# Designed miniproteins, single chains, continued (4): the designs that were tried, part 18

Each design is a single chain, and the fold is of that chain. pLDDT is the mean over its residues in the fold that is shown.

## One batch from the design tools (miniprotein)

Design m12602
Fold by ESMFold2-Fast:
Structure m12602 (fold): chain A 70 residues (1-70)
Amino acid sequence: SMMEREYERAAKWLLSSTGRYSLRDFSEAGRRVGVPVSQSTIRRARQGHFWELSEETRRKIVRIVEYLLS
């Protein structure tokens, strides 16, 4: 589905994002787009554990990634 493709794109991008954005940058972006996510959750996603997160949390992270890429 379209959402699964968005999840795959976000998961892949997160693995390469460590040198470009801090955990604080992700946390702040989440607050600005109305989908707050803890730094520990972002850290897990960036370490390849994105698919172990709940669907709600994955949706929030996709919105944060889209904001950071805009």
Scores: mean pLDDT 82

Design m12603
Fold by ESMFold2-Fast:
Structure m12603 (fold): chain A 77 residues (1-77)
Amino acid sequence: SNKEQAEKLKAQMKELLEQMKAAKSVEEALRIGQQADRLLQSNASVVQSLAGSPLAEELQRIAAEMGRILGEIVEKA
């Protein structure tokens, strides 16, 4: 189901967020960010089908946190 696919997507996004927090270089952080972006693009229809749900909101929160961390890493380089 779309909900099960979105829950799997959330778990994958959380793993990428933790990898980004542990990134030791700008190159590593950018690679993880690109991987996360590609993952979201590949699952855009699933995310859209759940728009306004708590799960979709959690996915948006994770994506926003990734953007914040990536921005900090790039600025400090």
Scores: mean pLDDT 83

Design m12604
Fold by ESMFold2-Fast:
Structure m12604 (fold): chain A 87 residues (1-87)
Amino acid sequence: SIKLAEIGLRLGERAVEAAEKGDTLSADIDLGLARIVLGVAKLIGDEKSAEIVDLAVEAAEIALSGGDLEKARELLERARKLLEELK
């Protein structure tokens, strides 16, 4: 559902922002919640929401691991474009 996609993307965005600020605890919590949302989307067969949330989770994992923040932001941008298609 669009609500799962919106929640998952928001959690991923918050995790990336927290990781960029060095707030590892907040980043880890929001990433964990985003992974739960991804699991729910997959379980109910919502392929479009799963695709959007998977991109957000990947972005958050990259940011939390100290990886390429430009790539993380690019993944979030792709997720946002897919979310716009659902509306």
Scores: mean pLDDT 87

Design m12605
Fold by ESMFold2-Fast:
Structure m12605 (fold): chain A 91 residues (1-91)
Amino acid sequence: MTREEFEEEIEAAVREIRAHPDPERLREELIEMLMKSLGISREEAEELLRDPEALGRRAREHLAKTYPEATEEQLEYVEEAMKALAEALLE
């Protein structure tokens, strides 16, 4: 995936979150996804969604451990993507 394709995907996801007809349902689905992907509790997932910076860092760390061949650029993009998604949910 190119940088431009990745940035377009992030922008599309953020736009979808803001335009979603059921924001509570979307938030619940993201909590469940974070619990499954990061192996964390529901309480931790809810805290991360309220702290975009912390969510970005946690996602970066998880990617680095799960995919040790991930480039620094890919790690930075994942951090930015998760931060942007969390910020969109807080609005």
Scores: mean pLDDT 74

Design m12606
Fold by ESMFold2-Fast:
Structure m12606 (fold): chain A 91 residues (1-91)
Amino acid sequence: DPAVTEQILKGLLEHARELVKKIEDEELKKKLEEQLEKIEAAVQARDYAAAAEHAKEMVEFLEENLDMSNPLEAELLGTAKRIYDLLLELV
């Protein structure tokens, strides 16, 4: 059911946004907020292919820029990967 999957995606995006709010690095935080907004806009438009591409970009950015010893950043990466995986199921 696409409506159920969309509600799950919205919940994961809300969780990701709350995790991003806790990031102390202001430049990293702004970049992640911009990436989340792109994913959210594509999901709202039901353009799951574009949303998946933006989610992949966020995952790649996080893998390149995260301190994986930081539990918050590790959880954010895990959440972004879950968003990407769900979006791939909708493409």
Scores: mean pLDDT 83

Design m12607
Fold by ESMFold2-Fast:
Structure m12607 (fold): chain A 69 residues (1-69)
Amino acid sequence: DIDIRRQAYRIQARQADRNGQPDLSRILRQSARDGLSISQTSQRVGPRGYGLRTQLQRIIDDLRRQRRG
């Protein structure tokens, strides 16, 4: 679901802002706006985003479980 993916990107962007990573936050906010896939987002972030795919997937899975229960 694109809405859940967009929400996950915004959550991660906020965390990036707090960690002093404005470039990462900018990429994540752009991915949320454009509805990009996790693979496209990870490619744009590059090696500095290693583990980002796993974090985004965990958030998405959690949001999906909340919507089902």
Scores: mean pLDDT 77

Design m12608
Fold by ESMFold2-Fast:
Structure m12608 (fold): chain A 85 residues (1-85)
Amino acid sequence: YKLTLEFEAETEQLALDLAAELTRINKRFGGGGATASGTRVTLEAEFKGSMEDVEELREEARRAAERHGATLVSEKIEEIEPEEE
């Protein structure tokens, strides 16, 4: 699975703080990172596990965004087959 979340923060500083927090959270789920571009924060994570891991990261990311005054503006969940495309 591949999860992509985009958040919009009120300031560039809040976006940077959120990106750092999301990167820390994402390390628990397999790595990847979060990047800030202006007030927009993008989290991209790739999972070897189940949809349950995707949902857990989504909820943790949402809570982190809420603590930093950011709102979720888009989410995408894609199934990536490691076997064969």
Scores: mean pLDDT 75

Design m12609
Fold by ESMFold2-Fast:
Order: structure tokens, then C-alpha cells, then sequence
Structure m12609 (fold): chain A 71 residues (1-71)
């Protein structure tokens, strides 16, 4: 279904975001980043990157991806 495709795409987007945030923190801190992707109750994926005292996160909402797929 389109909904299942939106969930899969949201997950892939969050994984890419985690890698990009990690690369940004590595450049800023000179430390190896720790990156995670967390599923938020079938509604979103949260990408988090940490390096030393620096933390960045972004949330990819399945509903927003679904809207874009319907355009």
C-alpha cells in the first residue's frame, strides 16, 4: 500500500539523516559520532547523532512522507 511505502521511505530518510548529522558532528568535534534511528509508534522515525557533548536530532514523520507521495 502507499502507507507501507511511506513508512519504508520515512525509515530510509531517517537513516540517511542520521548519517548526515553524524558527519556534521564529526567535522565539528573531531570525534567519532554515535548515530541511532528510533521508531516512534508507527508515526515517525527519529534520527539522533552524538559526539562528545554535541547532540543533533531530526524526526521524519510518516504522514509528511505520505503527503509527498500523493503529489
Amino acid sequence: SLEEKAKELARLMAELAAQLLGAELEKKTGLKPEVTVEEIGDKAYRATAKAGDEVKEVTVEVSEVLKKLQE
Scores: mean pLDDT 84

Design m12610
Fold by ESMFold2-Fast:
Parts: structure tokens; C-alpha cells; sequence
Structure m12610 (fold): chain A 100 residues (1-100)
């Protein structure tokens, strides 16, 4: 499937250049945090919307924990970004990289 092919490419790129992958995670964390903060400030994201996104990401992580640990950790990292827990998000991005 297209999803499986995309995940295979992500794994290959991460293995080929670990330092670049780490840099991409850091840049993604910074951009995602900024975007979420801006959307909250502009009223484009309500507290209810954020809570629903967190629940969906946690459910996705639970479903993928055994079949795709790396993606499960990315989903948890995204949930922590939405909660404003940036240090926890970073830890889960590092765990995701280790599972590639």
C-alpha cells in the first residue's frame, strides 16, 4: 500500500543519514510547536479540538505500538506537543528514531 511504501522510505532515509534525521525531527518539533501556538492564539484551534486531537493520537499510538513502534512514538510525541510538554515530545522522537 502507499502508506507502507512511505513508511519504508522513511526508515531507509533515517538509516542512511541519522544526523540529518535528528535535525529534521528538531526542525519539525520547532515548526509544529510554533504552528499550534499561532492557531491557538488566532482562535483557529479550540481547547476541545486540541483535546480530541490528543485522544486520537494516543489511540493511534496504542494501535501501532506492536506493529509500528516508531510511528507509535511519533504519535505520542505529537500528543505531547499539543499538551505543551516539549521535553517529553523530544524524548519520544528519540525513541522513534531508535525503533527505525
Amino acid sequence: SAREAEMAEVREEAKANPEETRKQFEEFLERSTKLVAERIANGELTEEDIEKMIERLRKLAEELRESFPALAYIALAMAYILEGKLEEARKYFEKAHEEL
Scores: mean pLDDT 72

Design m12611
Fold by ESMFold2-Fast:
Structure m12611 (fold): chain A 87 residues (1-87)
Amino acid sequence: MIKEEIDKVLEELDKNPTAELARKLSELFKQVTDKKERYELAIKILERGMKLNLERLKAAGDPRIEQYEKDYEKFLKEMKEKFEKNL
């Protein structure tokens, strides 16, 4: 099932973030035709991207980390609301 393959790729990306796995994720996402499933997967991909960026900023000692965490939470909420409106 396409959803199971996306979940596996996301787990692999958490362990080893490569451009090839990111490309595979994008190709799998394009195959999702159900509107609700596409929404749920888009949110999952977005949340993962934000998490990885926050971890990178924390590792670099970026003083803006707390602000980015708040901005990402707000942005994710706004994206969820927009996606729900289009369902």
Scores: mean pLDDT 75

Design m12612
Fold by ESMFold2-Fast:
Structure m12612 (fold): chain A 97 residues (1-97)
Amino acid sequence: EKEEALNKLAEAVGKALNAKVLSASAEGRTVSLELEKEGKRFLVTLNVAKDGSVQVSVLSIGEEDEELLKEVQEKLNAFVAEHQEEILELIEKLEEL
C-alpha cells in the first residue's frame, strides 16, 4: 500500500517531466525521487511543511546541465501547482502507513 501510493506519485512526476524514475523513497512528510532525463540524473524532493504547503527542490546528480535543470525545475513547479491537493493526500497517506 505505501509502495503503491509512492509508485503512483513517482509515475505521475515521471510522466509530467518526461523523465525515467530510477528510485522513489518516502520518509515522514518527505518524498525523494531520483530521475533520469536525457542521460542526466536529478534528485527531486517534495516536502509537506507544517502549514500544508508543498516545498520542492531539484538537484543535479553528477554531471550538471544548467538548461535541463531549469526545465526540470519549471515543469516540476507547474506540476506541483496543478496537483497540490493530490500530492498532499498522497504524502499524508504515506506518513500514516
Scores: mean pLDDT 79

Design m12613
Fold by ESMFold2-Fast:
Structure m12613 (fold): chain A 87 residues (1-87)
Amino acid sequence: MTPEERARIAADAVAAANGLIDEAEKQGKLTPEQFTAIGILAAIAEWSGDRAGAAAVYRRVSDLFEKLGETELAQRYRARADALEAA
């Protein structure tokens, strides 16, 4: 896989994850299927070298969990985003 192919895969994964988060925010809920898909897409972005993009996705997930009252999950995903940005 070329660096250019990896960058494209990372960008596509981040875009797809953001689309799922946008739908969850619009619905005011996050389904287990949406959450699983977002997690897989963020992992693809991270493994493809876009740690900043993956961190941004996890930060959005954290913000969504805060809005849904899931404070412990929000803190966990914020910590994951911070760790990716620090690496």
Scores: mean pLDDT 83

Design m12614
Fold by ESMFold2-Fast:
Structure m12614 (fold): chain A 95 residues (1-95)
Amino acid sequence: SFEDTKKQVIDVTLKYYKKAQELIKKGDYEGAQKTLDSMAKEVTDILLKNGITDSDQITEIGNAVKDALISEGVPEDEALWIVSYIQIEWSRRRS
């Protein structure tokens, strides 16, 4: 379902984000970037497999991801940047 897809995307995003932050704390900026790239790819695979091709649906999922990140203590600007990674990858692959 759409709600199950949204929950999966949130869970995957939070998992990768926490891993990327651990890498940043270690000074591994290249590893952090690769982790975020892997996040965007895996999230996009979930979205496309579940038929999320509508811009209104991706906007709703993006807002839910942003809210989940902020609830975990992520600054709003950083949460928006993470959502942009997902939306750019989704837009590139759905076209």
Scores: mean pLDDT 85

Design m12615
Fold by ESMFold2-Fast:
Structure m12615 (fold): chain A 68 residues (1-68)
Amino acid sequence: DKKKKIVEAFVKLLEPYLTPEEVEKIREAGLAAPSVAQAITQMSGIAMEAGVPTEKIHEAVKKALEEA
């Protein structure tokens, strides 16, 4: 499942910047999303609201897409 690989890679890359609760929120939102594009949008939004720097979010998206 390409979406699952992208969600797990994104979470793993941003885990040091997030609480365990926020990690689970991002994972749940990504897995529940109907498409890869929607998963990226929702996960990025939650990470930004949690205070993760925009540069780190963009890097995580790029690397997660490369891993899948």
Scores: mean pLDDT 83

Design m12616
Fold by ESMFold2-Fast:
Structure m12616 (fold): chain A 95 residues (1-95)
Amino acid sequence: VSDLLSELKATVSSLKTAIENNSSEEVILNLAKNLKDVGLEILKKDPSLHDTVYSLFKPVYELALEKKSKVAIQALQDLDVELGISDLKKAVEKV
């Protein structure tokens, strides 16, 4: 699981940079899919890491919503659902 957490952290950083730099849809999609897959695998192997995965995922997901990156949002939806982050979309829209 430690190796997966390291990969998750690296992928979060890469995806954040790709979204901020308006990288190609293919690059963003591939990074978002990898983030989703790694995050879901961590949660499947160790559910006690929910808060850790949530804290790493939340900032990049909020960035994707702010930048309206449809490919990133769609690719990350399965992990958003698993982590229960849908309530953050309502909170962001209210402020």
Scores: mean pLDDT 76

Design m12617
Fold by ESMFold2-Fast:
Structure m12617 (fold): chain A 77 residues (1-77)
Amino acid sequence: EEELKELLKKAEEALKEGEVYLEIGKELLKQGKVLEGIGYILRGLGAKIEAELLAKKALELDPDNEEAKKLLEEAKK
């Protein structure tokens, strides 16, 4: 239970961080700050990959966990 809770929390945090970085990157690209924008997009993609891996690990512990399924679905976008 503790391990599952920690994985879900980390996956959710990584997903939120990834979404924020992708949004910042897109805004920077619109401003012509191409190198900075690409940097944030790469960080955002990395965070989403981390969220996907953490959600998959949570599903290995509890295959029927609805929160883990939602996090995995969102991370794959």
Scores: mean pLDDT 82

Design m12618
Fold by ESMFold2-Fast:
Structure m12618 (fold): chain A 80 residues (1-80)
Amino acid sequence: GKEEVEEILKRMEEIVREMEELWRQLGGDPEADILVGMAHLILGMLKWLYSKGKVDKEIAEEYLRRLEALLAELRARLAA
């Protein structure tokens, strides 16, 4: 139960770090700034909800999916 949520949180932290590295490569792209900011808010919200005992695996997977979508959008900007 909780172990699965903690693994998802670790994966989300890895995604945010990857997004920060991509953001540094894009150097001053305002859309990249927004995407990374949104990623930090999503991770922060899930961590806050987890601290309140309000996160199950399904909720954590939904937040992970949203974060993966932001990463995909940021990667697409680097490829364009």
Scores: mean pLDDT 85

Design m12619
Fold by ESMFold2-Fast:
Structure m12619 (fold): chain A 61 residues (1-61)
Amino acid sequence: SSSTASSLRTQAQDEYRRAQSLGNTEGVSMAQKAIDYVDQGNLSSARSFVESSRLLNDEAE
C-alpha cells in the first residue's frame, strides 16, 4: 500500500478530532469524507477533502 494513503488517513483523522474539539460540524463532515475516500483508494478526492476540513478548522480557531 502507498505511504500517501496512510499519511492522508492520519491527516483526515487529525482534522476530524480537531473539528470535533472546535464544534465545527462542516469540518467534521469534510474530514469524514476524506477518510471514506482514502478507504475507497480515491487519494485525489481524499486530499481535497483534507484540505477543505483544514481550511474550515483554521477559520474556526
Scores: mean pLDDT 85

Design m12620
Fold by ESMFold2-Fast:
Structure m12620 (fold): chain A 85 residues (1-85)
Amino acid sequence: SLVEEFRALLEETLARLEEIRAVSLDPALVAAAIEHLRGLGEAALAMMETMSEEEQQAFLERARAEYAALVEHFEAQLAAQRAAA
């Protein structure tokens, strides 16, 4: 189901952010993003149950793009930290 695809996306995104947090020189910023995403993800899962299949698909597509951008942002920050060291 699209709800299960979103759950998988959320879990994969959270796992990647936890990996970044573990090696970051600024783990507090990553931790804040993880907690925010976890809260929003729980709310989004509940909202998706009330959506049509078309609305669920559109939401999932937007979530994939936004979550990829979030991970890229923190990966770029990590790369900058490593370059400065």
Scores: mean pLDDT 85

Design m12621
Fold by ESMFold2-Fast:
Structure m12621 (fold): chain A 77 residues (1-77)
Amino acid sequence: SSLEQRFRELLKRLGELGASPKMLAELEKAFNEKDKEGFFKLLDQAEDDFLYRNPDPEAIAEFRRVLRELRELAEKA
């Protein structure tokens, strides 16, 4: 579906920005299981980890944009 394709594109982008393979796998599992609570907790953990490791404002803004789009997709799924 278009939602599943967009989800895969956003996960790929999150990985390109430095999200760990473990985090990406956990996000994919939570999304597929429709565990919205777990999915949103993982997104919050990903943001906190990224902010701790990255001082670049542009990278932070892009990472947050991807997380917002993932939240919107989870609400539609």
Scores: mean pLDDT 85

Design m12622
Fold by ESMFold2-Fast:
Structure m12622 (fold): chain A 72 residues (1-72)
Amino acid sequence: GTTTLVVIEFSNHRRFPGERRILLYTSEDGSVTVREVSEQEFQDLVKQRQAQLTGSEEFADGTRISVYTAET
């Protein structure tokens, strides 16, 4: 299956400047599961699955979204 990690960084968020959220998407047998993961889980998954940065986009409000993908 494919593992996708989406990192959302709210660099210009007025209430939470520098807030960061990470979503894990896992595809198994045509089903997609999504859950929020901690920074520690993100670091562990990147290392264990050898996930690679495959996309990044910055928005006008300073929010940055980065996508990491690993194939299993």
Scores: mean pLDDT 76

Design m12623
Fold by ESMFold2-Fast:
Structure m12623 (fold): chain A 90 residues (1-90)
Amino acid sequence: DERERLNELIRRSTEIHIEYLKAIGAPQEVIDLLEEAAKAAIEGDFERAEELLEKAAELIREHAKDMKVDEKKVAEVLARARELAAEAEA
């Protein structure tokens, strides 16, 4: 089922994205918005998912100066993202 495969990719992609946000020191509110966006996308509400992602991006821009980046964790997350992308293209 293509929908089940898409939902699995959304869940796995969201997990990696949340770890990335934690690695760059993003506020908990940004992480919460990403989790809600993933849930909306899985439920088929892509308009709400886009709205929530836009709010998350705005908060990241507002708090960028206060964020502490963990470069080692960023590298680990990017490696996992590349593995997921390769799997999705296979």
Scores: mean pLDDT 79

Design m12624
Fold by ESMFold2-Fast:
Structure m12624 (fold): chain A 93 residues (1-93)
Amino acid sequence: KVEEEVKKVKEEAEEIVASRPDDSAVAPLIAQYGQKLGLLGKDEELAARLIALAALRAAESDRPAQRATGERGIAFLRRHDPLTAAVLEELRA
């Protein structure tokens, strides 16, 4: 089921953010993660949603550094990926 794959993807994104809380590395990590998601089947809409969910999850972290990193990731996506920004607004509503 797709739900299990989404959960694994979210956990992996959270591990990446947790292992390198330096916000200077956020943009390259999001880009690399997006490339990995693309390998799951060229579904750009699904990839955008999973990236948005990963950023939101990081922003909701109990650790201030991870939360700040997630919020900066969200800001980056809003500026550079309008599709992901639209998905993010739906997830926040």
Scores: mean pLDDT 56

Design m12625
Fold by ESMFold2-Fast:
Structure m12625 (fold): chain A 61 residues (1-61)
Amino acid sequence: SERDQLILEFAREVEEAKTREEMEEILRKTVERLRALLSPEEVAAIEANFRLYIDDHLARK
């Protein structure tokens, strides 16, 4: 699905990003695209998971 493709693309782009600022821009762009596809409640849940993913990725570097 388009949603699943956006989630996988987010993960790939975050893994390739070098700074928190780049990761936050990826998050912002992906969330805006998800808002066109999903309810506000679903977007909020995915955004929360994306923020945890970024924090985990940065902690493991």
Scores: mean pLDDT 84

Design m12626
Fold by ESMFold2-Fast:
Structure m12626 (fold): chain A 102 residues (1-102)
Amino acid sequence: SMEEIEEIRKRLNIPEGHELLLSWVELQDILDAKGDLIGALEGKELHLGPKKPPRKPSIDLYLKLLTAPVSERRPVSDWLLLAQMLKDEEAVAILTKLLEIA
């Protein structure tokens, strides 16, 4: 809900115009929490970058995302693009909500 998104944003202290940067491991922790974003993120060090225009979808971009080192942080928008390509409906829903917060 909108109220839930606002509460999560407030608790995580994510400023407007910023986007979360997540590694593969951090992404898996968020997906494993199945929408409990406060439980997954509260009290952890959050890595933030300025929101940038979305990258052009391409096979090269998807392969780059799949072959990235597990420790490399990427914007949530890149992970959402990968989830959409893989037709992972649960991941798409969670990552879309995460983008609305950040």
Scores: mean pLDDT 75

Design m12627
Fold by ESMFold2-Fast:
Structure m12627 (fold): chain A 73 residues (1-73)
Amino acid sequence: SDEEKLSEARRLKKEGDEAFNAGDYDLAESRYLQALNILDEVSPSNKEARSLRFDIEVQLGVIDIKRAVDKVT
């Protein structure tokens, strides 16, 4: 069900957020991508799924910026 998928996506986002706060960007990216894969199975009109996706995409963008900065420094 969509609710079960949302619950799993919330858990994965939380794990990704915890990894991100710990500076483990590889683990954070892995958890965020797993959450996005599950959210792709949820109805496109689901507001919670849209909010979770946007928050995750922002965090993935931040990881990309951090890696780009580290590579050129």
Scores: mean pLDDT 84

Design m12628
Fold by ESMFold2-Fast:
Structure m12628 (fold): chain A 95 residues (1-95)
Amino acid sequence: SSLIEQIRKLKEQIREARENEDYDKLIELTDQLLGVLSQVLSPQELQELENLVNTLKTTINDVKANPDNTLLKDLTDRLVEGLLLFVDEQIKKLE
């Protein structure tokens, strides 16, 4: 479906933004993903996604404030991986 293709495109763009350490683009893309998924998720799944997105945004702001802190960068990578796994689970439910 066009929705699944839109989600897959956002997933790949999020992965690319993470790899490029483009934190502003990463925040923008996660907001777009939340907007798309909010229309199809249950209230409970939406809350899980909102919590994950908010945690990621907070961590990205911490990375921007502390650019030499490798632990914060590692945490950001793990949070993005968790977000992408959540997205993969939702794609499977929509197929």
Scores: mean pLDDT 86

Design m12629
Fold by ESMFold2-Fast:
Structure m12629 (fold): chain A 75 residues (1-75)
Amino acid sequence: KKIEEALNELKEKYPDLSDEDIQTIKEFIEYLKDAGFSEEAILQNLKNFLKDYEKDKERTLKMLKAIVESYKAEK
């Protein structure tokens, strides 16, 4: 619902995000869901990510990918 809408808005607002970047963001959201975060907390995390992304796109994406990869490596 709100998370899916936020992802669509994100893709529209930041068209320079690749499909791979969008997939990484989706994987981060699934990580937060698995960790027991509420929808509000997930949306807040996404909002914080977007603030960082607007300041430094490459660094923010690299950090997000590292978090997602670290989570996957634990399985």
Scores: mean pLDDT 78

Design m12630
Fold by ESMFold2-Fast:
Structure m12630 (fold): chain A 75 residues (1-75)
Amino acid sequence: SKEEEERQKKALEKLLENMKKLLENVDEKYKEFVEKQLEIVEKAYKEGVKVSELLDRLQELLEERLKKEEEEKKA
């Protein structure tokens, strides 16, 4: 339980960092995407459900989007 809680908090922190990068570096279109992801995470936390896997998935999704967007700009 404590390990899951720590993992969730770390994932959330990294998620927030990536979200800030998305908001700074990408179009406003990504704001809705990021907001929806956060809403899901917040609701899961309030309901007391296990969100560790959800956070992992969101993290991967955001990192993939960031990497793709950055590569397109570099091209």
Scores: mean pLDDT 65

Design m12631
Fold by ESMFold2-Fast:
Structure m12631 (fold): chain A 99 residues (1-99)
Amino acid sequence: MIKANEEARPLVEKAVELARKATKLVMEAGKEGKVSATTTTAAAILYVAAELAAERGDVTELLISAKALAELAKEAGLEEAAKLAEEAAKAAEEAAKIS
């Protein structure tokens, strides 16, 4: 399991912030009927993973969920949400490397 150490904390915080922004955009698109229930569910999973990463420093679930949401958001045409989810995954991966 990937638990970020104290040196990785700024990268964990960055990943959490980016994940929250991506999730917000997908949830708003869901309210407008622009995305499937599967995509909205993936956003909800990423939101929970981001909260756990913020509290515990464990980026494992955030990394997996952000990658999944990036693909689904891209398929739905949500370019900004997909980019934010991809950036969240990259920050989580960097945090994991220095942990």
Scores: mean pLDDT 83

Design m12632
Fold by ESMFold2-Fast:
Structure m12632 (fold): chain A 115 residues (1-115)
Amino acid sequence: SRAELRAAIRRLQEAAEAGDAEAVLAAARRVTELLKTVELSQEEIREVLDAVLKALRLAFKLEDKELAKKLLEAVEEVVDLLRAQLAADPDAPLELLGRLGVVELAIAVLKVVLS
């Protein structure tokens, strides 16, 4: 449901800000499951992209590289679904496409760091 999606996005944001990697992983996986059944507004896409960027910043700081790889994989699934939704939106604003680009660059850099 949309209420469950909003709660999952909030948990992802709070976990990332608290530096709780296990909670970020659980929340990101929950967001992925809900994104398969719920179409997001542009505002919700913006909120998820902001949460994802915070989660990636946390992953860069983790000493546990295996946990960082799991966070990267979970976040990448969320980003793939957001990319598909934005690609399907003919009115997608350049600002959201730019935010997606920043997130995708952070993912690419983290993949190199974790290799």
Scores: mean pLDDT 86

Design m12633
Fold by ESMFold2-Fast:
Structure m12633 (fold): chain A 70 residues (1-70)
Amino acid sequence: MEELRQLLEEMKQLSYEEAVKLFSKVAPPLEAKIEELLKSKDPKKQEEAGELIDLYLEMVELLNKKQKEA
């Protein structure tokens, strides 16, 4: 969780192209982790999936904003 928030802060300081490159590297394993957690019937794991989805969406929104400014 904290590591992904650090990556989001790093992405804010990068150019659009650099942020896309970083996102492309981290998005596939993050998507796989979210899917794994959502398949669990454990409420704690589902809550963790929700937090990861929020971070993923923040990264996507940041990239969309940077693209409009580029």
Scores: mean pLDDT 80

Design m12634
Fold by ESMFold2-Fast:
Structure m12634 (fold): chain A 91 residues (1-91)
Amino acid sequence: AEELLKKALELAEEALKLAEEAGNKIAVNAAKALIEAAKLLLEGGDKLEAEELLGIAEIHLALTKKFYPDHPAIKLLEEALELLREALKLL
């Protein structure tokens, strides 16, 4: 589980850099929610709070895909979200 969380954090941080470089506030919000969820779970925090953060990330990712379908952060955001969901099943 910890390796999945660390990989998700790495991908989400890379997505944040790309989103900030592009000035895409929606993608930035998705990446920040994934980073907070990964950090919370790495610290042994509340799984329900992590699930709420993943829900926020999902909404912002869906909006990014709808309005900015060619955004370079999308693949990284999707992979980070999938890894965090998988890690939650193992915790």
Scores: mean pLDDT 87

Design m12635
Fold by ESMFold2-Fast:
Structure m12635 (fold): chain A 62 residues (1-62)
Amino acid sequence: MKSLQEIYEEIKKVTDPEELRKLAEESDLAADAVTQYLIDQGKIELAESKEETREKALEYLK
């Protein structure tokens, strides 16, 4: 089982948006890590709910 921190470190090494999207689809932890990474990079903003924030992350990766 990978920790959220381990997944986050893997995300930082990925340069391809398609690979980031694939990683986000692997588990809820990976989706949360990708979402947090995109917030930290200023690519998306925190929404009113966790579910809405996750939706923004997936929309950005299209």
Scores: mean pLDDT 73

